Designed miniproteins, single chains, continued (5). Designs and how they scored, part 49

Each design is a single chain, and the fold is of that chain. pLDDT is the mean over its residues in the fold that is shown.

## One batch from the design tools (miniprotein)

Design m17777
Fold by ESMFold2-Fast:
Structure m17777 (fold): chain A 68 residues (1-68)
Amino acid sequence: SELDREIAEALALMQLAVKAIEKSGGDPEKARELLKNAKIEEVRYEPGKKLTIKTNLGEVTIELPEGW
């Protein structure tokens, strides 16, 4: 469903936020700058398999449960 996709995308964006924090070395200003300058290069939604978001901060893949 659309809601399932939106939840999966939100989870992937949270993982990207974690990557930005890690890349910042714990500096909130650097993390904010990385997130502000984040560019989504590709979004691939494969229902019932995975959601992949590729950005300039790296690639995040969320394995989807059956039925998503």
Scores: mean pLDDT 77

Design m17778
Fold by ESMFold2-Fast:
Structure m17778 (fold): chain A 75 residues (1-75)
Amino acid sequence: SMDDALRLFDQGLRLHRQGNYDEATTLYGRASVLARRSGDNDLARQIGLYGRAFRLDRLGDFDSAEDYRRLADTF
């Protein structure tokens, strides 16, 4: 459900903030799949953009990560 997608996304965000990067990435992927299955393509796209921002943060590309987060905020 969409509620399940939002729950997994929130859990991913918390793990990301704790530095648990691999687990956060797994939860973002699962949340995006559930959002798409629930018909919420905008939420799925937002989660995908946030996931890309996260990968850029991990690589130290903080400016590009911020650009992706700002793009996600338009959905």
Scores: mean pLDDT 80

Design m17779
Fold by ESMFold2-Fast:
Structure m17779 (fold): chain A 85 residues (1-85)
Amino acid sequence: MKSKEEKLEEAERLFKEGEKLFEQGKYEEALELYKKALELFVEVLGKDDGKTLEAVMGIARVYEAMGKHEEALKLREDAIEGKLK
């Protein structure tokens, strides 16, 4: 079982790697890392934390860049309600 601190460090690292991939235009790879970061942020900090929201915004930004606006909206709603479990 990983500690809360270890999970947060992992989530932050995944989020930063996702940002780098997004800047490189590697949208599918960025999306995968952002989703993993989001899962960890939700688990450790809950849905109402600013870091969790930043991860949701990162995923939404990738979907918007890919033209998938409906998927971005559904993901935001599911993250807030905890349906990503």
Scores: mean pLDDT 78

Design m17780
Fold by ESMFold2-Fast:
Structure m17780 (fold): chain A 100 residues (1-100)
Amino acid sequence: SMAEEEELMRKVMEEINSEKSFTTEEKIKKVEELLKDNPKLVERIKERIRLSHEIAQRLIESFIESEEQIKKDLEEGKMSEKTAKALLESIEEERKILAE
């Protein structure tokens, strides 16, 4: 059943994501250990992990670009120190949420 595969995939994803210190490679190894007898489901979950990692990397790159633009605008006098501080603090909060 597709519904049973989706539920199993959800449970495995929850387990690997509960370990905040796991790298992408460590998450993949954990999936391979949990689903040794189901190689097709392993491949589906590995793809999901890789896509999630790619999305997270793109978001981190976006944060870096935004921080660089804020610093440049502050240096060029296009932004007040108060506004720059508030925006940088907002990005730092978003980074902490992503890391949790």
Scores: mean pLDDT 80

Design m17781
Fold by ESMFold2-Fast:
Structure m17781 (fold): chain A 83 residues (1-83)
Amino acid sequence: LKEKVEELIKRIRDLAAQGAPLDEINRVEEEALKVIDKLPKEEQPKYRKEVGRAGFIARLVVLAHQLDAEYQAEKARREAEKA
């Protein structure tokens, strides 16, 4: 079970790096939380924190890609207005 949680955390990171949709990242995070519920109660807080951190970072990566795309589009628009 611990190995499966670690595998799902890695999958969240890989999906974020590949620019996968937030829906897909959210599904993997949800699956990881369901696996954590099957762990001993003593270990659940540790893995919930790690999954939450991975999900938070993944959302930041997706938002960063979105903001960069918006910035590039605005830059192109301003250059067209200047010409």
Scores: mean pLDDT 78

Design m17782
Fold by ESMFold2-Fast:
Structure m17782 (fold): chain A 69 residues (1-69)
Amino acid sequence: SEVEKKLKEMYEAFKEGNKDKALELFEEILLSNPDVDKEKAKELLERLLSAKSEEEFKKILEELKELVS
């Protein structure tokens, strides 16, 4: 799955401290899934920017996967 691949790349970018890369991948996922709930996507984006741990980030990725499924 293209989504699964991008989610993995987002996680790796976050672990490396590259939030800009993680945000770029987040936007790519949303652009590929135009029917997603825009309000929920904005909520996940805000949570992504505020995430302090890998555990918090993984939960956000799980919710993003559900959003685009």
Scores: mean pLDDT 81

Design m17783
Fold by ESMFold2-Fast:
Structure m17783 (fold): chain A 58 residues (1-58)
Amino acid sequence: MTPEAEAFAREVAERIRETLEKLKELAKKVGDEEVYNKYRAAAEALEAEIRAALAAIE
């Protein structure tokens, strides 16, 4: 894995984490933590897929 690809994966993971925090606040305001948990799981799966894809091209 190239340092550039790894840096990109870290950047994507950080942005996903930031987005999840915003979604958590919105879910609390609406009172629907179940929806937040669903999107959190999807984001974690996407992060894992991105890391696996980057590893495969190196």
Scores: mean pLDDT 72

Design m17784
Fold by ESMFold2-Fast:
Parts: sequence; C-alpha cells; structure tokens
Structure m17784 (fold): chain A 96 residues (1-96)
Amino acid sequence: MSHGVEELEKLFDSLDKNGDGYLKDVTGKEVLALQGFLKRYLDLDIPLDGVLDKETVLAIKKAAGVPNPKNDGTLSREEWLKIAEVVDERAKKDEA
C-alpha cells in the first residue's frame, strides 16, 4: 500500500536530523514503534528497546532482502524504502 510506504518515508525524514540520507544511532519512541512493526512483519527476533543499533540494523537489512547488506549501523534512504515495501506487502497479506 502506497499510504504505508509514505508514512515510513516521513518517519525516515523525521529521524534523518542531519539530512544526509542516512539513519545512524537513532533512538526514541518512534524507533520503538518501528521495531515493533519490523519484528511483526519481518519475523525478526530484535530487541524492543527504542535503539537501532548496528546488529539490529543488519538483521533488518537481511530480512528485507537488501543486496550486499553492510554491517555499518546505517540505513540509507534506498535501503529504508526497500524495507518499507517488504513491510507494506506483508502487512497487506496480514489484513486478508
């Protein structure tokens, strides 16, 4: 659903405080909510601690099928959109 992808895109922009197109060491209530969605829709065993650490980021990239995922603790806008598309597709099937 395009609406779900649009909401995740807005979340990326709000978390990308320096405007460099990457998320790194992001924390907070929005991250906790995101971890819940990712745990549910990517079937990931990740902590619900409100922190996107290096290990959590790598697990998300792998589960979403990101090609050649780097263990660098960062999420690019392109990787984020790929993750958002996978989550949206699985959420759509869960509603059925």
Scores: mean pLDDT 72

Design m17785
Fold by ESMFold2-Fast:
Formats: structure tokens, sequence, C-alpha cells
Structure m17785 (fold): chain A 80 residues (1-80)
């Protein structure tokens, strides 16, 4: 049925968005921890979100959290 098909499409979209929001959360937490949230460019933010999203999708939330911290720490070192 059309309604069931739309529901599944929405659920899959929301699942993808939820993983991307989780990636954003990890990056914001890492950026706050390292004191550089205000120094991240929009382009860098988009690249980091995509990388952390992929890590969460393949290896789970703990992998995404670790990658987010590593990416933010690398950025901080480049700013020093």
Amino acid sequence: EEEEKRRKEIEETLKDVALRLQAVGFLVDAALKHGILDKITPEEAQEMVDRVYQAIREDGPAAGERLADELVEELKKRLE
C-alpha cells in the first residue's frame, strides 16, 4: 500500500538523519573539549560530519566518537 511504502521511506530517511545528528553531537562535544568550536569552518565541519557518520555506520557509535576526537585534535594542532 502507498502509505506503508511512504512510511518505510520516511523511517529509512530518519535513521540516516539520526546517524548524521549523532556524528554532529560527537564533533560538537570534541570541539568543546578541545576549545576550538568557534574555529571550525563550514567546509571542515561538513567533511568531519561525513567521516564520523561513515565510522558510526560501519563500526558503531564508539568508533565515531573516537574519530570525532581525533579529527578535532588534528585541527587544533594545525591552528597552533
Scores: mean pLDDT 82

Design m17786
Fold by ESMFold2-Fast:
Structure m17786 (fold): chain A 58 residues (1-58)
Amino acid sequence: KEIELKQRAIEIKKKLEEKGEKELAEKKLKEIADAIEAGDLEKAEKLIEEAEEEVKKL
C-alpha cells in the first residue's frame, strides 16, 4: 500500500510538470512523502486524491 501511494505521487508530479506546474508538483510530492514517512497513510491517500483533482482541473 505504501509503495502504491509513492507510485501515485510520482505519477501526479509527472502530470503536473507536463502542465507546467513544476512548483505545485514539488509541493504536493513533498506533502505526500511527509505523510507517508509519518505513517499517516490515510492522510497521504487524501493528499493524493486532492492532487489528482487539481491535475484534472488544469
Scores: mean pLDDT 78

Design m17787
Fold by ESMFold2-Fast:
Structure m17787 (fold): chain A 91 residues (1-91)
Amino acid sequence: HMEARRERIERLERAIERRLREMGVEITPELREAIRHAAELVVELEEHGIGSYMTPEQAEIAAQLYSQLKTPEEEEAFQLAMAILWQEENK
C-alpha cells in the first residue's frame, strides 16, 4: 500500500524532472523539493479520484491540497504534474 504510493510519487517526480530538463531547466535542490511536494499532492488528488471533473467533496480536498503550495516554483511544478497525469488519462 504505502510502498506502491511512494513508487507512484517517485515516477511522477522523474517525469516532471525529465520534462523540465528537456525544456533546458536546471534542477536545483530547491526545485527538486518543489517537484517532490507537487508530485505528492498530485498523487493525493489521484487517490481521491480527482481528475479534470470533481464532485463538491473532491473540490474541497483539492482546495486544501492546493493551499499547501507556497512558492511560484511549487505552483509551476504542480501544474506540470497535473498536465502529465491528465495527458496520460486522455490516451
Scores: mean pLDDT 69

Design m17789
Fold by ESMFold2-Fast:
Structure m17789 (fold): chain A 132 residues (1-132)
Amino acid sequence: DESRKKLLAEEYLRAGRFYLATGDYETAIQLYEKAIELDPENAEAWLNLGNAYLKLGDYEKAIEYYEKAIELDPENVRAWVNLGEAYLKLGDYEKAIEYYEKALALAKKLNAPQSVIDELEEKIAQARAKLA
């Protein structure tokens, strides 16, 4: 019945994404926590939990959950970008640049669309301007 746990985890993830999109971040967090209880290796659940905390302004928790998502799926470009954004929100521009550059290198390796590469290069340039 491990397959039933994974199916139920996916339902909690889908519901959590709906509440995250509608701005009910507290409900989204509860649903993502249930998904993680059922399937703790689901990198997307950890990423989405980090996103909910980022929206609430809890940047330290967002970082913790993004680091867990990266541990489970180190090729997730979005997790690296969001980790950089959380550090940017904390005013740690040097770490924000470091993680955006990691995201950019990975995006190029994975042949991401040029629009994604351009967006990352712009984020790096904007963060570097804060250091100047």
Scores: mean pLDDT 91

Design m17790
Fold by ESMFold2-Fast:
Structure m17790 (fold): chain A 75 residues (1-75)
Amino acid sequence: EEDLARMRRRREVIEKARQLFKEGKYDEAIELLRQFAAEEGGTLEVREEDGVKYFVLRDADGRIVGTFKVEDLKK
């Protein structure tokens, strides 16, 4: 069994999301992570500390798969 296909998809999604965050394409990165979480039966959680948002991606077992830091647009 195992998750060879799942591992490949997870790696690709995480790498794309990291690249999008580095490029400042936050909406695309968030949408990618949200879609992936839904497909995997997991969740995407949002945390905010000191004006900085963190997205926490969990798999179907509730384990953290990745965390992504983004900055809010300041006025």
Scores: mean pLDDT 73

Design m17791
Fold by ESMFold2-Fast:
Structure m17791 (fold): chain A 74 residues (1-74)
Amino acid sequence: SRLQQLTQQYQQHVQQAQQALSQGDWRGAAEHLRQAAETMLEAARLTDDPQVSEGLRAGARELLEQADRLEALA
């Protein structure tokens, strides 16, 4: 399903962000976190559960804020 694909993409982006952070690559980590946030926002649009949708949007906002902070350090 599309939700399973988005979950896998999210996990891959988060893993790539963690790897970038471990190497001191703040710009790379920020980019991967933004991609993870995009998958969360798409999943939020596909769900019919308003509580799940709001949780995904909130999580995406936190990832985007983290990405902005990391980019400022680069």
Scores: mean pLDDT 88

Design m17792
Fold by ESMFold2-Fast:
Structure m17792 (fold): chain A 81 residues (1-81)
Amino acid sequence: SSAALLAEARRLFAEAQRAYEAGDREKAIELAVEAVELALRAYGITDEELLERARRAIREEDEELAREVLEEARPVVEAAS
């Protein structure tokens, strides 16, 4: 269910924050990639190209790519919220 995916995404984001605060940047990025994918899937985004761009934006810390992905995802996320 979407609620279960969002709950798992929140758990992974919390773990990513703890890893980041502990100085484990690699683990923080890995957990954030998993969290963002689950969150987008929870909002009904199943476009594999958009999901892969979202994963790349987090992995590569590409703020511009992240902005583009967010703009494309915005109508779906807003409709699901």
Scores: mean pLDDT 79

Design m17794
Fold by ESMFold2-Fast:
Structure m17794 (fold): chain A 85 residues (1-85)
Amino acid sequence: MAAELEEAAARALAEAGGDVERALELAPSLQVQALIALRAGREERARELYVELLRETLKELEKAGKEFSEEEKKEIEEGIKKLLE
């Protein structure tokens, strides 16, 4: 899994000729986009993408019957934002 994400990120960057914005558009998933942004030093964009990835993960967990309060979700999102700052 980790190697697969790294391969996808490397492929997107190669196809984009090192253009980070273009590589983000070519990325097949939010996970790959977040990894590209993080590696390129785009800290603000990486933070936004990791928060979005968390939101999608929480949404899928709720569909599977996991119970999260809206307060807990917001607290986790804010925690990630602060951790990346």
Scores: mean pLDDT 72

Design m17795
Fold by ESMFold2-Fast:
Structure m17795 (fold): chain A 59 residues (1-59)
Amino acid sequence: GVEAVAIAPVPKTSEEELALRPGDRVEVLEELPNGLALVRSLETGEEGLVPISALRPLE
């Protein structure tokens, strides 16, 4: 997948979501049609959904 960095805080508001802090690095596994992405945290190894708008692709 594509490596990305969180540019905004992401709260965990459901079981499917992943909480992120600005500067957290993730691997984007899948982009969804509703503007969400399934990502894996490179900090914790956990997977979950985050808004694509909270991410900036690296490279």
Scores: mean pLDDT 81

Design m17796
Fold by ESMFold2-Fast:
Structure m17796 (fold): chain A 75 residues (1-75)
Amino acid sequence: KLVAVAIGIAVVVTLLSVGFLGYLLWATNPLGGEPRAPDWLKPLGQTGLFWLLGAVVLGLVALALIVLVVVARRL
């Protein structure tokens, strides 16, 4: 059931990407001229937010690599 596994992974990656992008748009308000790192990031605990960002990026990269390896093995 490689197709089912691939679909599951794609759904998780998509949901993570959409959720993260939505949060960034809401927090940074790019239309307001704020590029990134809004003031309220400070009270959130910068260390925790940094780890969250790192975990999301690493997770996405790892999942993409796993999918590529599975496809390569299939071929």
Scores: mean pLDDT 62

Design m17797
Fold by ESMFold2-Fast:
Structure m17797 (fold): chain A 55 residues (1-55)
Amino acid sequence: MGEEARRRAQELLEEAGITREQAEALVRAYVETGEETPRTRVALEVMRLEDLAAE
């Protein structure tokens, strides 16, 4: 369900203390540099959940 994926993404953002825009920036940095941090992992999962919610 798109709503559930969206809620899950929001929970992950809140738990990590980052915003959606920060998550997008972290994913972009990861794609460009390949650097992985715990925050990057959360950002990747958030973006994946939002992609699932959009579908």
Scores: mean pLDDT 78

Design m17798
Fold by ESMFold2-Fast:
Structure m17798 (fold): chain A 74 residues (1-74)
Amino acid sequence: SDEEARRLFRKGQEAFERGDYEEAAELYERAASLATDPALQREITRNLIEVYRKLGRDEEAAVLEEGLAWREAS
């Protein structure tokens, strides 16, 4: 649910603030899988791109950036 997605997203942001990028990525990934609201999906995706970049997961970040650009244009 979007409620659960928002809770996981907040926990992910807390992990990111601690510098625990691996935990933040896991929490953002779980939040993204549950989110159905387009605005929430875009917000989670932006944060997931940032954390993937922090982890050196550049190819995964680039794929999400491409997808986000098309969703924002729609």
Scores: mean pLDDT 84

Design m17799
Fold by ESMFold2-Fast:
Structure m17799 (fold): chain A 70 residues (1-70)
Amino acid sequence: LSREEVLRLISEGVRLLKEGRFEEGERLLAQAATGMSPEAQALVREAVRLMKEGRFEEAERLLVRATLLM
């Protein structure tokens, strides 16, 4: 995946999770994590967990960190 495609998938995944569409949002974030380092993938997984808990601001900070590790 290109960096632009990863960022698009992250944005769409976050939007879906905020709408309560957890299965679809998690799927897009998992696709975005494909080809990332193991460290970045771990940050994406933790961000998904935080979003399910309604902690979207903290989750978005972790996603920014994950994109910097690409």
Scores: mean pLDDT 83

Design m17800
Fold by ESMFold2-Fast:
Structure m17800 (fold): chain A 94 residues (1-94)
Amino acid sequence: SLEDEIKELLEKILELAKELLADDPAAVAQLERMYQEFLEALERGDYETAARLAEQLGVLVHILAEERQAPEEKIKELLELMKKLGELLRQLLS
């Protein structure tokens, strides 16, 4: 289903983001909290909240990855995954 595809994509985003932020436990904890809130919003059918959380997650990961001097290729991969997540969420809201 579309929701299952979104969940699988979000798991991949979380794992890659955790790799980029491995030396910042506080940032990792914040990402994991946002991930749980996202899953809860999807379960409730609150797609508007899920979309907002995805946008906030993307901004947070982008800022933190740049501050940590993460490899350019990994940042690009993460941003492409975030873009695809946004596209799938827009389909779910339509």
Scores: mean pLDDT 79

Design m17801
Fold by ESMFold2-Fast:
Parts: structure tokens; C-alpha cells; sequence
Structure m17801 (fold): chain A 78 residues (1-78)
């Protein structure tokens, strides 16, 4: 993955996490809200790593953010 691709992915993951947190809070789903907040934190760290040229770290953080977003979505589907 290029630096630009890693940054774009991190931004997309952060936006998804924001949407999931908003939905979780509206539904009173504390577990989903917590997972979405953690996903946002990881995505923001990924954006920082990508901006600094640390593509490998950005990829690791993006994978963590994606997993946390998926867990939040699964929790919301229950």
C-alpha cells in the first residue's frame, strides 16, 4: 500500500467509526459505542502514521480500526 492509499483508507475508517458511534449512542448501545470510539482512535493514529511516512504502521493501525468497526457493526446488528 502506498502512503496516499494508507492515508485515504485511514480517513475512510475514521468517517465510518464516527457514523457508528453516533448510531450506537442513539440506540443506547454502550458496547458498540466503545468499539466505534476505539476504531476512531486507531484510524486517527493511522492517519498520523501515514502523514509521517510510516506506511507499515499505518497499515497495522488501519487493520485494527477496520476490525473494531466490524465488531461495532456486529454489535449493532444484535
Amino acid sequence: MSQREALARAIGLALRAIGLEFEAERLGNERAAKLAREALEKAMEGMRAASEGDVERAEELNEEAERLNEEAEEELRR
Scores: mean pLDDT 88

Design m17802
Fold by ESMFold2-Fast:
Structure m17802 (fold): chain A 82 residues (1-82)
Amino acid sequence: SELEEEIKKIKEEIEKLEKEIEKLKEEIKKLKKELEELKKDPNADPEKIEEIEKKIRELEEELGLLEIELGILKRILEKLEA
């Protein structure tokens, strides 16, 4: 069935996307921890702080887009399995 193949493909795309989102969340968490430690150091390089803050913003924007895509795929899957 074409519908069964489509459902399988969407489930595989959802699983892949969930893994990418989890990896990205862990990377953001590590960077936020690094940023917190740097902000406690009065001798920390301001440029390094700014670079990490920029990286966090870029990754959070990417995460937001991936979460929107995941939501769309899950909604499509719900309609196909109805």
Scores: mean pLDDT 89

Design m17803
Fold by ESMFold2-Fast:
Structure m17803 (fold): chain A 92 residues (1-92)
Amino acid sequence: DTVEFFIDLLKRQIKLAEKRGDKKQAANFYLLLGDYYATLGKYDEAIKWYEKAIELDPNNAEAWERLGLLYREFLGDTEKAEEYFKKAQEIK
């Protein structure tokens, strides 16, 4: 199963990065996992993984941008989207 294999690979990479103390790399893998769940239409899961990315690396501007895009495009919450976009711009 290609979907399960890809998710498992990303989760393994996250565990390895966390074990090394590489929070930036772990955050990037959480970002990719969130992107993948978003493509599957699983927005609650996508939000969960994007939130994990910003917990590990609050300076991950891409994760903040992904949250903003998801809230704007799929949840219709433009006010919350603007908050996330502002956060991403403050980091850049």
Scores: mean pLDDT 85

Design m17804
Fold by ESMFold2-Fast:
Formats: structure tokens, C-alpha cells, sequence
Structure m17804 (fold): chain A 65 residues (1-65)
């Protein structure tokens, strides 16, 4: 791969990571778990099952951290 291709791939990965983190933070600001799940599904195209697991993991980390 060229250096330019590597830099582009890295920027795209960083942008996707930042986008995902912003979507997760927006979901966490919602008042209910249902609304948080809907936000993740809408923003990240997650399935209901995947969004539920993400929210459960975030709740566990908040309780322990």
C-alpha cells in the first residue's frame, strides 16, 4: 500500500471511531434505555440485539467505574 492510502485508511478509521463515540454519547444522554437503543440503531445501523448489548455493557462499566 502507498503511504497516502495508509494515511487515508487511518483517517477513515479515526472518523468512524469518532462518529461511533459521538453516537454512543448521544445515546447515553437519552433518558431511557429504549431511547438509547433506538439512537444506536438509527445512528450506527445496529440491530436491536446489538444495541441492547452495547447499552448493557455501558451500564455495567458505569456501575463499576
Amino acid sequence: MSREEEERALREAEERGQFAMRAINEARSQPSDEEQKETLQRRLGMSEETAERVIASLREHEARG
Scores: mean pLDDT 74

Design m17805
Fold by ESMFold2-Fast:
Structure m17805 (fold): chain A 120 residues (1-120)
Amino acid sequence: MEKVREALSKLSPEVRKKIQEIVRRAVEEAVERARRAREEGASLEEIYEIILEAIERAGREIEELLLEAGMSEEEARLVARGYMELAAAAILGRLYEEGLISEEEARELAERIREWLEER
């Protein structure tokens, strides 16, 4: 098993702060877009696409930062994937707490996002 902890310990505080900012921005943008879409009667499929677009962009930015910081491609992908999962969970949690999706819809979206991440 890859030692993600050792890889993360090599990252500067500046890189860690940039990752945190990328995740925060992705969550905020996705929640705002999903809120507006749901108010306009958007389908669960449209909400899924909004979440995927946000986490995919965040994952790409994080992977690029990690590669520039000297992390291997394999380690960078693994760490970026972890942050994509974290961002997706945060987005779904906020949408559920705001009443924009049901518990069942949140579960279905979480399962679909997990499968999508496993295929990439």
Scores: mean pLDDT 84

Design m17806
Fold by ESMFold2-Fast:
Structure m17806 (fold): chain A 57 residues (1-57)
Amino acid sequence: MLSEEERERMARNAEAGALAAGGDAADAKQTRDSALSGETPEEAENRAVGEVVRAGE
């Protein structure tokens, strides 16, 4: 696990990175939330897929 400060910085960098890559505000929010939760890349992918399925319901 990252420290609180490192986690927050990673979340901000991830959010900025998603926007810089041409993502919208929803992409940025999900990327930030994943970083804040301390998710691994694999966990973040599984969560994103699950969220898309739930949104489609």
Scores: mean pLDDT 64

Design m17807
Fold by ESMFold2-Fast:
Structure m17807 (fold): chain A 66 residues (1-66)
Amino acid sequence: MTREQILGAIRGAREAYEKGYITPEQLRVALNYVEQEASKLPPEEAAEVRRAIDEAYREFGLERPG
């Protein structure tokens, strides 16, 4: 998965959650999956993706998986 694909997936998951199409648990699963994919990216691209994920967790008041 590329940086662009991961950022697209984050945007799509956020939009689906804001529209009520997915649950908080489904959003957490999606964000956890893309965070695992981000670990395979170069450090600078991974940092950009992690900022987007952190913002989503903060904006929606979600706890990060342990």
Scores: mean pLDDT 80

Design m17808
Fold by ESMFold2-Fast:
Structure m17808 (fold): chain A 90 residues (1-90)
Amino acid sequence: MEQLIEDAKKTAEALEKLRDSYRKKMDEAIQKGDAETARKYGEEMAGAVGGLALAKSIADPENAEEYRKQGEAERKEILDYTDKAVEEIK
């Protein structure tokens, strides 16, 4: 169980950086009018956020429910934002 918590902490750090990287790539694609690339990175970012919430829940079980709620809300916000941006591109 100790190893699982340590692995979860490392996974959370990696997913946080990955989320930020995908956000930047999504924003750049939106600015360039590349709807397909924007949608792809929006979906990847939503996935990273979901994984991050799960990893945080494993690393800090006492706050697991709050991490799940926050992750679900953030995923929805990202997907809604991406859909709207892509629709405006074409």
Scores: mean pLDDT 83

Design m17809
Fold by ESMFold2-Fast:
Structure m17809 (fold): chain A 73 residues (1-73)
Amino acid sequence: SELEELRRKWEELEKAMSPEMKELYQQALEASAAGDHEKARELGEKLVELAKKEGLPKELIDLLKRNLDAIVE
């Protein structure tokens, strides 16, 4: 099941994310909810950059990008 595979990848992403990544993700969600799509995008880009620096696998970075794109669009 594609849904079960996405759930497993999300669980891996959640465990791999540092407290700093989780904070940036929360801030991006809050900016998006407030209608500040430019700030949400900037926070999302910072989060992806941090994930790359902390050595997250490409598959988890791609999942993170997909989720961030969904909250901006």
Scores: mean pLDDT 81

Design m17810
Fold by ESMFold2-Fast:
Structure m17810 (fold): chain A 75 residues (1-75)
Amino acid sequence: MEAIEYLDKAIEALKKGDTETALEYFKLAAIKAVEAGLISEEEAKEYADKIAEAINAGDLETAIKIIEEFKKKVE
């Protein structure tokens, strides 16, 4: 499964309010993107931290937007 497919599943999970599933799919996507040389480990961690902060704030729309930005970067 490609990084993009995992990111789409993460967005779908957030739309359902399933934040745990969304974070798991994002981690899988980040691993695949780093392995493919599309993003650095450091940058992937920065995105993960921003997504977690948005989720912890209850701002799922911002979390989705951050995942969409990550998706554009790894496409």
Scores: mean pLDDT 84

Design m17811
Fold by ESMFold2-Fast:
Structure m17811 (fold): chain A 90 residues (1-90)
Amino acid sequence: MIKELLLKASFALYNEDYEGALKLARQLLETGDPEAMQQAASIIASAARKMGNLELAKKAMQLGIAITLNAPQDEIEKLRAEVLRMIEAL
């Protein structure tokens, strides 16, 4: 369930398990649920910044902002796909 994934991702981030936080947040992004994606984007941005991956942190932040501002669906999907690709390349 989305709530369980969110709690696990947040707990991983709190315990400085940034790799685990990214893996769980990726699953939240894959749900396509706007609220889950917004929360996942925040977790990814934080974890990536702590790992020194500033490009991933910036892209995740852009995704979170786009969702918050109700940007066009095409823009949100493009940013989501880019963030997912960057995580998979790690």
Scores: mean pLDDT 85

